# Ledger of designs, part 59: designed miniproteins, single chains

Each design is a single chain, and the fold is of that chain. pLDDT is the mean over its residues in the fold that is shown.

## One batch from the design tools (miniprotein)

Design m2048
Fold by ESMFold2-Fast:
Structure m2048 (fold): chain A 126 residues (1-126)
Amino acid sequence: DKVAEEFARLAPVVEAVGKRLGLDDATIATARQYLAALLLKEGEVKDPLVAVFAAVSMALIDQGKTDIPLAKLLKAVVDALREAGIEDPLLDYPPITVIGRIAPYQALMLKALREHPDEVAALAAA
């Protein structure tokens, strides 16, 4: 299952980002759910940096944590991907390039959560 394989690849990165930012377990769990929601629509992602950034940013908004600077979030995602050995062409690109790409992924996450909440929960629990 390509969706389960991609989730197993990227979920540890989401958790590492959350730990680097000092996020609580509830916020990290929410970020995992947003990642699962995205992967149910997309399957494999071509831009893991954008996918992880979008999932964590949605969790921060959802939990009312708007005090984390975008530069700090981006650095945590880049560092976690590099530590995991996951390559992305955008790792050395300006932050605006990443930010400009997240909105379509955020829309897919919200759609998946509305249409397939049980499937998102099942994938995020794996």
Scores: mean pLDDT 83

Design m2049
Fold by ESMFold2-Fast:
Structure m2049 (fold): chain A 73 residues (1-73)
Amino acid sequence: SMAEQVEEVERRIKELREEMKRKLKEGADPIEVYEEALDELQRMLEETDSPEAQMLLAVEILRLAVEITVLRR
């Protein structure tokens, strides 16, 4: 169902954020961490049919894209 897809996407985004925080705490390059996360989010977006779930993924993608842009300046 669409509700189940939204719940799954929310869970996956939360897990991805926790993994990113762990990698950053371990001294990983922030740009590499964010680029890997963007690739994962883009794959999830391609597999997602729910408009609400697509919106959640699009917002997260935009947030990480902004972070990468700031770090490259």
Scores: mean pLDDT 86

Design m2050
Fold by ESMFold2-Fast:
Structure m2050 (fold): chain A 79 residues (1-79)
Amino acid sequence: MVLPSEPVLGPDGSVKVVARMIEPGLRGHTVVIRLSSGQVVERRLEEPSGPGPQTFDTPYKVKSPEDVKKVKVEVEVRA
């Protein structure tokens, strides 16, 4: 399932991704985050999450705060 998501700037210049969970995330599901930079971040859910916005960290850093708006992200949840 692909989630509505957007990139946001973290305080250290890293890109964070806010994804809106339509349903509660189940333990053992994997969140796959794809960045337009070509980086892929995988996170396994250890605990159930509620519906609503969830924030995920990425290792991608931007040189300028303005550049975060140019980053495209795709978030997918896999069972």
Scores: mean pLDDT 72

Design m2051
Fold by ESMFold2-Fast:
Structure m2051 (fold): chain A 71 residues (1-71)
Amino acid sequence: EKVEKFVAEAEERAKTVSPEIQALLAGLTEEAVESAKKSNYDPSAIEAMETYFNGAFEAALDLEEKRKKEE
């Protein structure tokens, strides 16, 4: 449930960035989800997953800003 919501939110946010950044976010999201599964959805792992995505999305926005500035 939480994992499904996280994935849906990640996909929605990814639509606002370039395909290259979308691929980066998809990879990070998959890694976070797999980590949560391995911990059998331990609360700390789920929290780490949400934190990981928020950090990755912010980093992706910075990368997109730099990419557009270079172009």
Scores: mean pLDDT 70

Design m2052
Fold by ESMFold2-Fast:
Structure m2052 (fold): chain A 81 residues (1-81)
Amino acid sequence: SMEDLERVKELVERALEVIREMREAGVPQEVIDEIQARITEVLRQIEEAIERGDKEEFEKKVEELERLIREAEELVRKAKE
């Protein structure tokens, strides 16, 4: 649905922002690269779920992406303390 596409777009924007914040906060590049690679893989899996019309897999992968973004946000918080 268009609502699902908007949800994915918002998560992509949030992921890009948190990656920028990790760099600015001095998170090690190796950690940033690992998280970015995981985000990229989950986004690929979301695309595949959309192409297959697999709503259950789509929701599962969106939840996984949200968890990765929260993990990155926590790393930024810890780096700033």
Scores: mean pLDDT 86

Design m2053
Fold by ESMFold2-Fast:
Structure m2053 (fold): chain A 93 residues (1-93)
Amino acid sequence: PVRELSEEEREKAEEAARKAMEEHPESVHEAIEEAMRRLKEEGLSPEAMLYAADIVVDEYLKKLEEEIDSLSPEQKEAILKMLERREKLDKEK
């Protein structure tokens, strides 16, 4: 249940995600929280916040695909739980 974002919302979400990842390069969780916080302070929609979170997750997953075997058990479990929660939320809608 995602509406189409305006170009302005998308650009702001992309910039927030980029800045959050620069501030928290080692923590997906903190980067997501920072990106969403920035967009919330600007009064952007929940859809824009989710889009920014998706950008952060997608970029980290791309990097992790190259080093999947080097991931800690905690990192693997966190990623799996995030994916499971997203799938469950989509199913409940």
Scores: mean pLDDT 73

Design m2054
Fold by ESMFold2-Fast:
Structure m2054 (fold): chain A 85 residues (1-85)
Amino acid sequence: MFDKIKDEMIDLVLNEPPYIATMNFLRLSDQLSNDLRSQGYSDDEIQKKLQELTAAFYRAMAEKYRSEGWDDTAALYEELAEKLE
């Protein structure tokens, strides 16, 4: 399930405008948190999975901005992802 949500989020980031991608990331983060909690995962395990999803989101945003010529913005997103890994 986690890999499916992560892949869906990456596809949305790469194919949607940044605002829409961000709104979808927030929705998917909420869904993941609720799904993991319902399955009996601990708060620490949920936090680790949310950090993994957030790092993937930042890397996808970096790729998107770099493809559009926004290298400085892309570098900032890459730094944010590295701090979560």
Scores: mean pLDDT 84

Design m2055
Fold by ESMFold2-Fast:
Structure m2055 (fold): chain A 102 residues (1-102)
Amino acid sequence: SAQQAYADALAAYVAANAAALDFDPEVENAVRAFLLTGDPKYIEEHREALLAVPDPALLLADIAYHLLRLGEISLDELFARLDELGKLLPELADAIATVKAL
């Protein structure tokens, strides 16, 4: 399926960058909660910490992979949430574009 192919691409991207997987659990949990709920409060309450993340594309890819693998979101819902994240944090536009292009 398209969802499985995309999840495999996310997994490969994360595996290639595994040494850089060292994110603040509070930031990871906030992004996960936003992608699952669409509630902007999770992003607004953690804006400064999110902007300080050294590899936001890797953070987004890791969370997206786990949500898709667990069947917690669809591909279409994930892409819609990533677009909304870009509206809330325009500074993440390049990271979001990278993840969507995988």
Scores: mean pLDDT 86

Design m2056
Fold by ESMFold2-Fast:
Structure m2056 (fold): chain A 73 residues (1-73)
Amino acid sequence: STAEKVREVLAEFKLDDEAVEALAALLEANPQASDTALLTGVGLILHRHGKSLAGLSDEEAAALVARLREALP
């Protein structure tokens, strides 16, 4: 499922089930989102759950986007 793949991709952030479900819903609703839009949406959900994408390099951010896109159905 998208939620299982999101949990795997973001395992380092140790997200609760609510955050994982919100991220899976964001990805499923926005399969055509640009890399910038996807990172912005993910960052907002993480921020609401006390996590952050702050400190990622441009290369790490690009790799994260690629892995998140693999989570799409």
Scores: mean pLDDT 79

Design m2057
Fold by ESMFold2-Fast:
Structure m2057 (fold): chain A 61 residues (1-61)
Amino acid sequence: SPEQALEELRRAAEELAGSTTPEERRVASDRFQEAERRLRAAAPPDVYERELRRALSLAEG
């Protein structure tokens, strides 16, 4: 569902922001990319674009 995909993307963004080692960042980045793909498939384009921008901002810390 779109709600599940959104929550997954948010969690992935938080994990990426909290990653401190190169290996942690690689794993977190892979999860973020997977969550982004799921959201793209599950949500309308405008919702996808808005929520991706929010998640990217969160991931940057």
Scores: mean pLDDT 84

Design m2058
Fold by ESMFold2-Fast:
Structure m2058 (fold): chain A 102 residues (1-102)
Amino acid sequence: SYEKEAEKALEEVKAKAKELQSDPNASPETKKAAEQAVKSAEELYKKAKQGDVEGAKKAFQELGKAIQQALDAAQSPEVKEKVRELADSAGKLVEAAKKILA
């Protein structure tokens, strides 16, 4: 089901954010932005399951802002790559959420 695809993508977002949280080379700002990305991703999943299109759009925008903030705050190539992996996982969640709302 699309809900199962979204749940799997959300767990992937959480896993990638935890990798950033445990990375000693990630700045406090990158770690805070990764935490915000998880909160926005959870909100997107919940709003999509509720059929709340406007709530899902808002959560999507906040998710994008959080990922951009994490990338901008990342100083090392390794941390930037981890943020891009987080962004990829978030993209999978966005696609699954669109299918739920279709």
Scores: mean pLDDT 89

Design m2059
Fold by ESMFold2-Fast:
Structure m2059 (fold): chain A 70 residues (1-70)
Amino acid sequence: MSEEEFKALQEAINDFSKALTEALKIPDKEQAIETFKRKVDELIKKYEPKYPEIAKWLKEQADEVIASLA
């Protein structure tokens, strides 16, 4: 893995954790899930053009989290 790829992965993990933390502050479960989905879609669009593997990882992790919240 290149240093640039590693930095992108670290940033993606941090972005994902922030999106989840912000969504979990919303008391309404459906609204929290919808907000999380929206934030993750934005992250996927950010990483997909240069790092499609990171975008795929974000999608898979989001699906797991959403399944756990539902």
Scores: mean pLDDT 82

Design m2060
Fold by ESMFold2-Fast:
Structure m2060 (fold): chain A 75 residues (1-75)
Amino acid sequence: SAEDAVLELAKSLDLPEDFFADLADAPAETKLERILKWLYVRKRDLFSRETLEELGRRLREGADIVALVEELLAL
């Protein structure tokens, strides 16, 4: 599921257990957007800004979340 994919991405990035505490009821799209914003601000040494901006745009355009997560995990 999209939720499971986002949680696996968070685990892969070693994000704290409370990273989504304020987003418990939010959809997977909102949680993935938070991860992308966190990577953009905190981890630019791991991911290019251009890649993160493109992934964020595709997420806003309704792209498949599982596919976006798989692409991020392949980077």
Scores: mean pLDDT 80

Design m2061
Fold by ESMFold2-Fast:
Structure m2061 (fold): chain A 88 residues (1-88)
Amino acid sequence: KTRLTNLLTALGILVAAASLYLSPEDRKRLQELFSRVAKAADAGDYDAAIEAVRELKEHVQSLPVPEDLKAGILALADDIIAELERLK
């Protein structure tokens, strides 16, 4: 749980940073996807959390975010998926 909480906290920080580069519509979508990940993980619904992380990864790949920040979010998303799979 501690590792998952730390990874989700780190993802939230990167999502907030990415949001500074986005239109209100793209920012809202990104924040909604992150909220779905956090809520599913908190509920112990790890399958739903994994699906939400995959959808967040797909959305982030299309966003006009600096490549290093995008790469960081995608790497962290992969770490979160791995941790969620471990907790199942």
Scores: mean pLDDT 87

Design m2062
Fold by ESMFold2-Fast:
Structure m2062 (fold): chain A 65 residues (1-65)
Amino acid sequence: MEEIKEALEEALKLSDDDAVILEKLKEIFAKNPELEDKLSQLAQELVETVPDNLKELMEEILKKL
């Protein structure tokens, strides 16, 4: 879970384009299908720890997965 969290933070820093971030997330979950089962838990954890301005963006991206 921490690896995905860091990858999301990096993607957000490199690009403000939701499409790019979504594609990176799809690649991560494709390589780690077991993490899809934890998606709801991961989403909840991320929205609790991420700053408010990034929280909304991350929630939207996670819903599109």
Scores: mean pLDDT 60

Design m2063
Fold by ESMFold2-Fast:
Structure m2063 (fold): chain A 88 residues (1-88)
Amino acid sequence: MGVIREGDTLIGSSTKVTVVAKDGTVVGVGEAKMADDGTTLIFEVGGRRYGVDQGELLSAPIEVPAPVTVTNLDTGEKVTVLAKKSPD
């Protein structure tokens, strides 16, 4: 169970994405992979496919989350989440 909601936190690296809800509950963890366009990072959480701009996700601050748009690739829904880069 888990759909990415507006205001959720996305903690990303080049290989892995962790999604955390506003209440601190982990929504899901997914493998991150590059799409055919070379700019979109695709990952799966809660049985759903999502896309995010790789440049925006990987340049996100470590300390202060930055807003990025995530697209649900199955429904076309777009949500704004708070992206944070993994400190590793």
Scores: mean pLDDT 75

Design m2064
Fold by ESMFold2-Fast:
Structure m2064 (fold): chain A 98 residues (1-98)
Amino acid sequence: DEVKKLLEENAKKSKEGTEEGRKKTLELLREKSSEEEVEHTEKSKEIVLKLSPEGIGALVRGMSYALGKIVSPEEGERLREEGERLEEKYRKEGEELL
């Protein structure tokens, strides 16, 4: 839940076009995911969906990678692939909305 509050604050910076905010959010999520459970990733997806498309993909990939090390390789791989699909989906949707 601490990560959720941090994501909300960083979402504003991301909308302002700050790559620094995106990288910090990704780094923190990776660290938290290394200690937290998979359930945390699912709940965080709701917040990530409210971020920029670029940030969404990066955050999901970081979280899936960290979770793969602590939960299981198979679960981590599936989450990583899901993150890549989400990144592609949002990239296409962003292009269509532009």
Scores: mean pLDDT 55

Design m2065
Fold by ESMFold2-Fast:
Structure m2065 (fold): chain A 92 residues (1-92)
Amino acid sequence: GPKEEIIERLREIKKRIEQATTREEILALIDEVQKLILEALKHLDLSHEQRLQLIAQLLRLIGLQLDDLSVEELKERVLELVDDIIELLESL
């Protein structure tokens, strides 16, 4: 269903982040993760608490885009957030 499709797309993006070598590639992939979170917020039957948790992850991703992080630090933090988002969605 829609949840499983979003999780699959997040796992594909995770693999692309692991392979990314430039800041520009990672920032583009963060944009794709943000789009999937917005899709989840729009289309999944979420509790109020689950909705707030996804919004918090969206804000964390925005924060990473604004921070002057090295490519390696940005990559590590984005991979951690993507894993957290996948775990949250799998718990639904």
Scores: mean pLDDT 89

Design m2066
Fold by ESMFold2-Fast:
Structure m2066 (fold): chain A 55 residues (1-55)
Amino acid sequence: SFDEAIEEFRKGLEELRKRTATSAEQKAQYDAGIEAEVEELRKLREEGKPFVVKP
């Protein structure tokens, strides 16, 4: 489902954060980035548009 896809995407970003963010500042930046991406996906869901993730 769309909600499950958003959760899987979020988990992927959290795993990337664990692998690459070593400082508190980097962790905060990744957290903000994850929230921004999740918000964009939720907006697409609200508009009924297709789920498209651009690399």
Scores: mean pLDDT 72

Design m2067
Fold by ESMFold2-Fast:
Structure m2067 (fold): chain A 59 residues (1-59)
Amino acid sequence: PLALPPRSAEREAEIAEIVRLMTEHLDKLTDEQLNEVSRRLQTARSVEEVRRILLEAAK
């Protein structure tokens, strides 16, 4: 109902899909790391930040 400006809604959808795919791989990692990464991902403001956090955790 609220008319919001173009805020990259598509980007959010893409990030969610990418995160899902990566989550499958990250699932093999330790649970502790997953929890920390999840928190960071939610606080991330940019797509690049999300990618970097995931990539670093995958290492």
Scores: mean pLDDT 64

Design m2068
Fold by ESMFold2-Fast:
Structure m2068 (fold): chain A 95 residues (1-95)
Amino acid sequence: KKEEAEKALKLVEENPRHREAFDIARKLGPEVEALLRLIQALLEGNIDEALSGIDYLERKFGLDPETAERLRQLARTDPDAAIEEVKKLMLEKAE
């Protein structure tokens, strides 16, 4: 499971729109797919979509409010740090 999540992350880093990455994430579950879509939005610099993705994760998957607020701040001020934190969450959920 974790190895599949790592493959999806590598594919999205090479091309944020890599279809195979999202096919892999979907098989791992809807929370993992949502986390990968958040990484895609951050990689593309789409801040509004990234913020919407964080709200979706908080509402649907119970992402901790403190973590959600930290991610919102990082998405605006340090997107690279936001990407690294979301990657850690995605790998944890794929274990």
Scores: mean pLDDT 84

Design m2069
Fold by ESMFold2-Fast:
Structure m2069 (fold): chain A 74 residues (1-74)
Amino acid sequence: MEKLREALEKLKEFVKNDPSIPKEDQEKALKAIDDVYKSGKLTLEALEEALRKYGVSDDVRTRILGLFKKLAGL
């Protein structure tokens, strides 16, 4: 659980500091990550669902999910 929370916190920082992610997708992705963090359902599936719900673009969603897998050791 702690490792997954740390992975989400690191993921938020990466999204904030990635200049290749459009500002709109950054805002949507940060909202999605925050929703997952607050829900306590710290899974790859929950993150994917939240990113889709907020309308994050396919390319950005794929990159975020891949980075989360790496950070979470999945």
Scores: mean pLDDT 81

Design m2070
Fold by ESMFold2-Fast:
Structure m2070 (fold): chain A 69 residues (1-69)
Amino acid sequence: GPLSEESRERLARATGRYRGLSEEEARELLLEEEENPSELSREIGEKLREIGDLIEEGLKTGKKPPPLK
């Protein structure tokens, strides 16, 4: 499926912390994307990779990740 409940929880927490959103706001964004499973699967994979890369770069370079546009 597009996301397991566990993966959705982790993504909501990561998105909320990264963007400064409340947990409820982060869940709303994920629920909107769940309406389009095929596109959602690709977009979430791409966003997770981007967030992971930004966090890893921040840890290695001491930079804070830039805000998502």
Scores: mean pLDDT 61

Design m2071
Fold by ESMFold2-Fast:
Structure m2071 (fold): chain A 72 residues (1-72)
Amino acid sequence: MTIEEIVEAVRRAMEVAGKEELSTAEAAASANKIGDAVAATAVHEANKALGKEKVSVEEVEEYARKYGARGF
């Protein structure tokens, strides 16, 4: 899985939810609607690593680029 694939999955989940930031639960609900679990996993790991309840697509991208795909 590439960083670009992770970012695109999260962006798609945010579009489906109609939100600019997602909690782990919101990302899971959106992932179920689009049939792609990547967004749920990425948002969960970014929220956990950053100590936040919600993350933006930009924060997920920064985390993925800085710490690599092994951070997920």
Scores: mean pLDDT 76

Design m2072
Fold by ESMFold2-Fast:
Structure m2072 (fold): chain A 87 residues (1-87)
Amino acid sequence: SKVEEVKEKALKMIEMFLRRARKYVPNEEALKRIEELAEEAKERIKAAKSVEEIKEVYREWAARVLEIYKENNIEIPETDESEFPPA
């Protein structure tokens, strides 16, 4: 189903982001917070029943990750289009 396809994409994108964050985020505390939020987001995505619900969960997670970066003065080293869901 379309919902299942979007779930698989969102989960894969979060995992790809986490692999990159592990390599480039120097602050261990910030990285652990990002990993905890990702695990919570993954569970919410798995439970989601619509594409809109999946998009909202991903959006909320991405916004919180950005706030953690800002709070910890972490510069985003590079943005790769493959790490974001299509618009």
Scores: mean pLDDT 76

Design m2073
Fold by ESMFold2-Fast:
Structure m2073 (fold): chain A 100 residues (1-100)
Amino acid sequence: SMEELKKKVEELLKEAESLIETEPWTEETKERLLELLKKAGEYLKQMFDMNPEADRKKYAEKAEELLMLIIKISESKTQEEAKKEFEKFKKKAEELIEYL
């Protein structure tokens, strides 16, 4: 259901929020964060595919913003840089959930 997909995205974002605060900050921790965000994007796409009222172009633009933020997190050199880009990802993902 749409509600179950929304819950899955919210659970992944909560897990990602816990990971970003993890010490020590390692490349392994960053890779785990990136995998959670990619899974969130996959569930958001499933939500889009189940919603006949959603505009494909608007969805594509918002999804591209999320993908660009994943790339910025992957390129981050510090935990603080990754956290800054993750906060933007979380906000944009929550906006997309509300749109879908």
Scores: mean pLDDT 88

Design m2074
Fold by ESMFold2-Fast:
Structure m2074 (fold): chain A 60 residues (1-60)
Amino acid sequence: SDREILLKLLAEANKETREEIEKRFGDLSNPLSFEQLSEATRLAVEKYEAAKKEYEKIKK
């Protein structure tokens, strides 16, 4: 069950990250600049850190 919770949280983080990147930078079929890739990476890290904290809270 812990693994299922983790996978659900990661799937939600991935979905939110993709939607936010597409909202900010448009269709990912176009190449992003290095600055845009850096911002996208930061956003992904932020979403995964939030998912990690939620998982750790549940696991305690």
Scores: mean pLDDT 75

Design m2075
Fold by ESMFold2-Fast:
Structure m2075 (fold): chain A 84 residues (1-84)
Amino acid sequence: KEEVAEKIREIVDATPGVVSHTIGVGDVTLVFVDLRAASREEIQRIADEIKERIEKELPDYVVGAAILTVDGTDAGVLLIVEKK
């Protein structure tokens, strides 16, 4: 599980436009990617890029992505990384 989290961290850190991220590890790995300065379209693009890279490098895992909105403002994306 920790090795998966480190791999996800490497992928997120290598992605242009990411300001910061937080990773929670359990039976599912939750990744919050802070994109508060980005438009919704940019958030979706970055989320899709990260999802694609994780699924390529960790083929036994699937990634769900949801835009996280706080007080009506798009704050970033929540990635849910789960083993198949």
Scores: mean pLDDT 75

Design m2076
Fold by ESMFold2-Fast:
Structure m2076 (fold): chain A 96 residues (1-96)
Amino acid sequence: GAAPASAEQQAQARQQLLAQADELLKLADEYADDLVEASDEEKEIILETVRQTLRLWQEGREASEEELELAKKARDLPISVETLRALADLAREAAA
């Protein structure tokens, strides 16, 4: 039950998410030739982990044991250029 964030705090949070999206796109462009191939399943696990993190942040709640297991699975998975670009899109959507 926190009070709603000030307009300045909301603007800062949005700016931070947009900066993260820009950084992910920069990494995708700089390391495109060095990034490993990821399967559709591996990519979706990473994307779902980030979607979960954004939901937890928006809802102000802690992760469940099942949600923590998803994060553990994602930690050791290969990251592709497509995964980085999809993550950048998620960050931009969260900023909107």
Scores: mean pLDDT 70

Design m2077
Fold by ESMFold2-Fast:
Structure m2077 (fold): chain A 119 residues (1-119)
Amino acid sequence: ARPGDIAPGLAEIDPENKKATATAFAFDAQGNRVLEVRAEAELLDDGSVKITLRAERAPEKVKVTVSVRKTDGKIVIQVRVEYNGKKSENTDPSVDKTPDASAEFELEAGETKEVTLPL
């Protein structure tokens, strides 16, 4: 069977409302969505980014990495998930390899975790 596809979440913080939402997905060999992790980001007055992660759907505990990059006056967030030992390769390399801040979490279905990342 073909291994399932994994898609990262990538989003730019809106300069007007200072918020972004990024969702990472994983699919099984039949194309059913089996993993969904949502990240909601808010740019705070002190220049830090508050990120709320929620595992909307997960078959087991999932490793989640959130990275933040400030480039050309824009703030970009990226959410990567590891599913069956595989990570998504379709990521922004600048956010993944040279983040300004990052954090790693382990989430189960319905779990929410929050982190504030300094930039």
Scores: mean pLDDT 76

Design m2078
Fold by ESMFold2-Fast:
Structure m2078 (fold): chain A 57 residues (1-57)
Amino acid sequence: SEIEGRLEEARRRLERAKALLADMRKHPNSYSQESIDAMDQRVAELEKEIAELEEKL
């Protein structure tokens, strides 16, 4: 279904975003606080999207 495809894509994006955020937090001198905060917000938005999509299954 279209929802299942979107859910799989959102989960892949979340895994990548979490990995990038973890790397950014390990190397704070290489990234601005604004960039770290933006990535943290993106992770939260993806988690919310996944939860909403799971409710529609």
Scores: mean pLDDT 85

Design m2079
Fold by ESMFold2-Fast:
Structure m2079 (fold): chain A 82 residues (1-82)
Amino acid sequence: SEVQALLERADALEAEAQKYLELTKEYNKKSNEIYNDESLSRKERIMESADYSVKAIYYSSLAVSKRNEAARLRAEAAALAA
């Protein structure tokens, strides 16, 4: 049914969002590890940790976008089922 197709799409988008949230956590962890790495120069710590922080922000934004789309599809499915 159309309702089932919308719900399946929403579930797939939520799975993608979860994957992007896991990447966000990974890059934030790497950023923190680099920032606290005393074997690196202060300049290297700042530059490399900042690069990973930017990547984390990027994937966090993708996760939000996918979750918002999934929520929209679920709302549409609910309206069609009513």
Scores: mean pLDDT 91

Design m2080
Fold by ESMFold2-Fast:
Structure m2080 (fold): chain A 62 residues (1-62)
Amino acid sequence: SAAEEAARELGEEVGGRGLASVRNGLVLVGTIGPDGRLAVGIGPTAEEAKAGARRAMRTLGM
């Protein structure tokens, strides 16, 4: 899925793992860094969720 692809890309960017879930019309995309820090975005589309996750990554210095 688009969410799984977005999560995979983010996981690769941080040298860690991606995670994705779709429930009740909402998309969650996130990544777990090698140190266990978690950055997550949620939105109505995979693109919006991915953008949210990227903002979280920047805030955390990932």
Scores: mean pLDDT 84

Design m2081
Fold by ESMFold2-Fast:
Structure m2081 (fold): chain A 67 residues (1-67)
Amino acid sequence: SRQERIQRYLAFVKEVEEMVKNGESRETIAKKFKEEFGIDLSHLSEEQLEELLEHMFELRDRVEAAL
């Protein structure tokens, strides 16, 4: 269901946030996106990746508040 897909997305975002806090490399984080969603982030600049992560964390908080 859509709710299950949202929950999976929220769990993924939390996992990525924990990887960032644990000092995992940008390359390792990009591989996680590839494995979970088939998204290739290798073409993003460092600034674009940071902005993407910040946006995801903010959207996660709003989605969790709505669930």
Scores: mean pLDDT 79

Design m2082
Fold by ESMFold2-Fast:
Structure m2082 (fold): chain A 62 residues (1-62)
Amino acid sequence: MEEFEERLADYLARHTGLTPEEARKVAREFVEKYGDKLIDGELTDPEAVDALNEEVDRAARR
């Protein structure tokens, strides 16, 4: 779980307008909501994947 959170934060910081601090916060909040959908550190649930894409798109537009 921790590796996924860190990778997501790095991705958000590189590809969106979020600062590294904001990206880490968004990644942590996502893992708190959908961490139970991670199987061996991978996100495989389509609903959670769609939610992640919406968060990324929202961050990229701000």
Scores: mean pLDDT 71

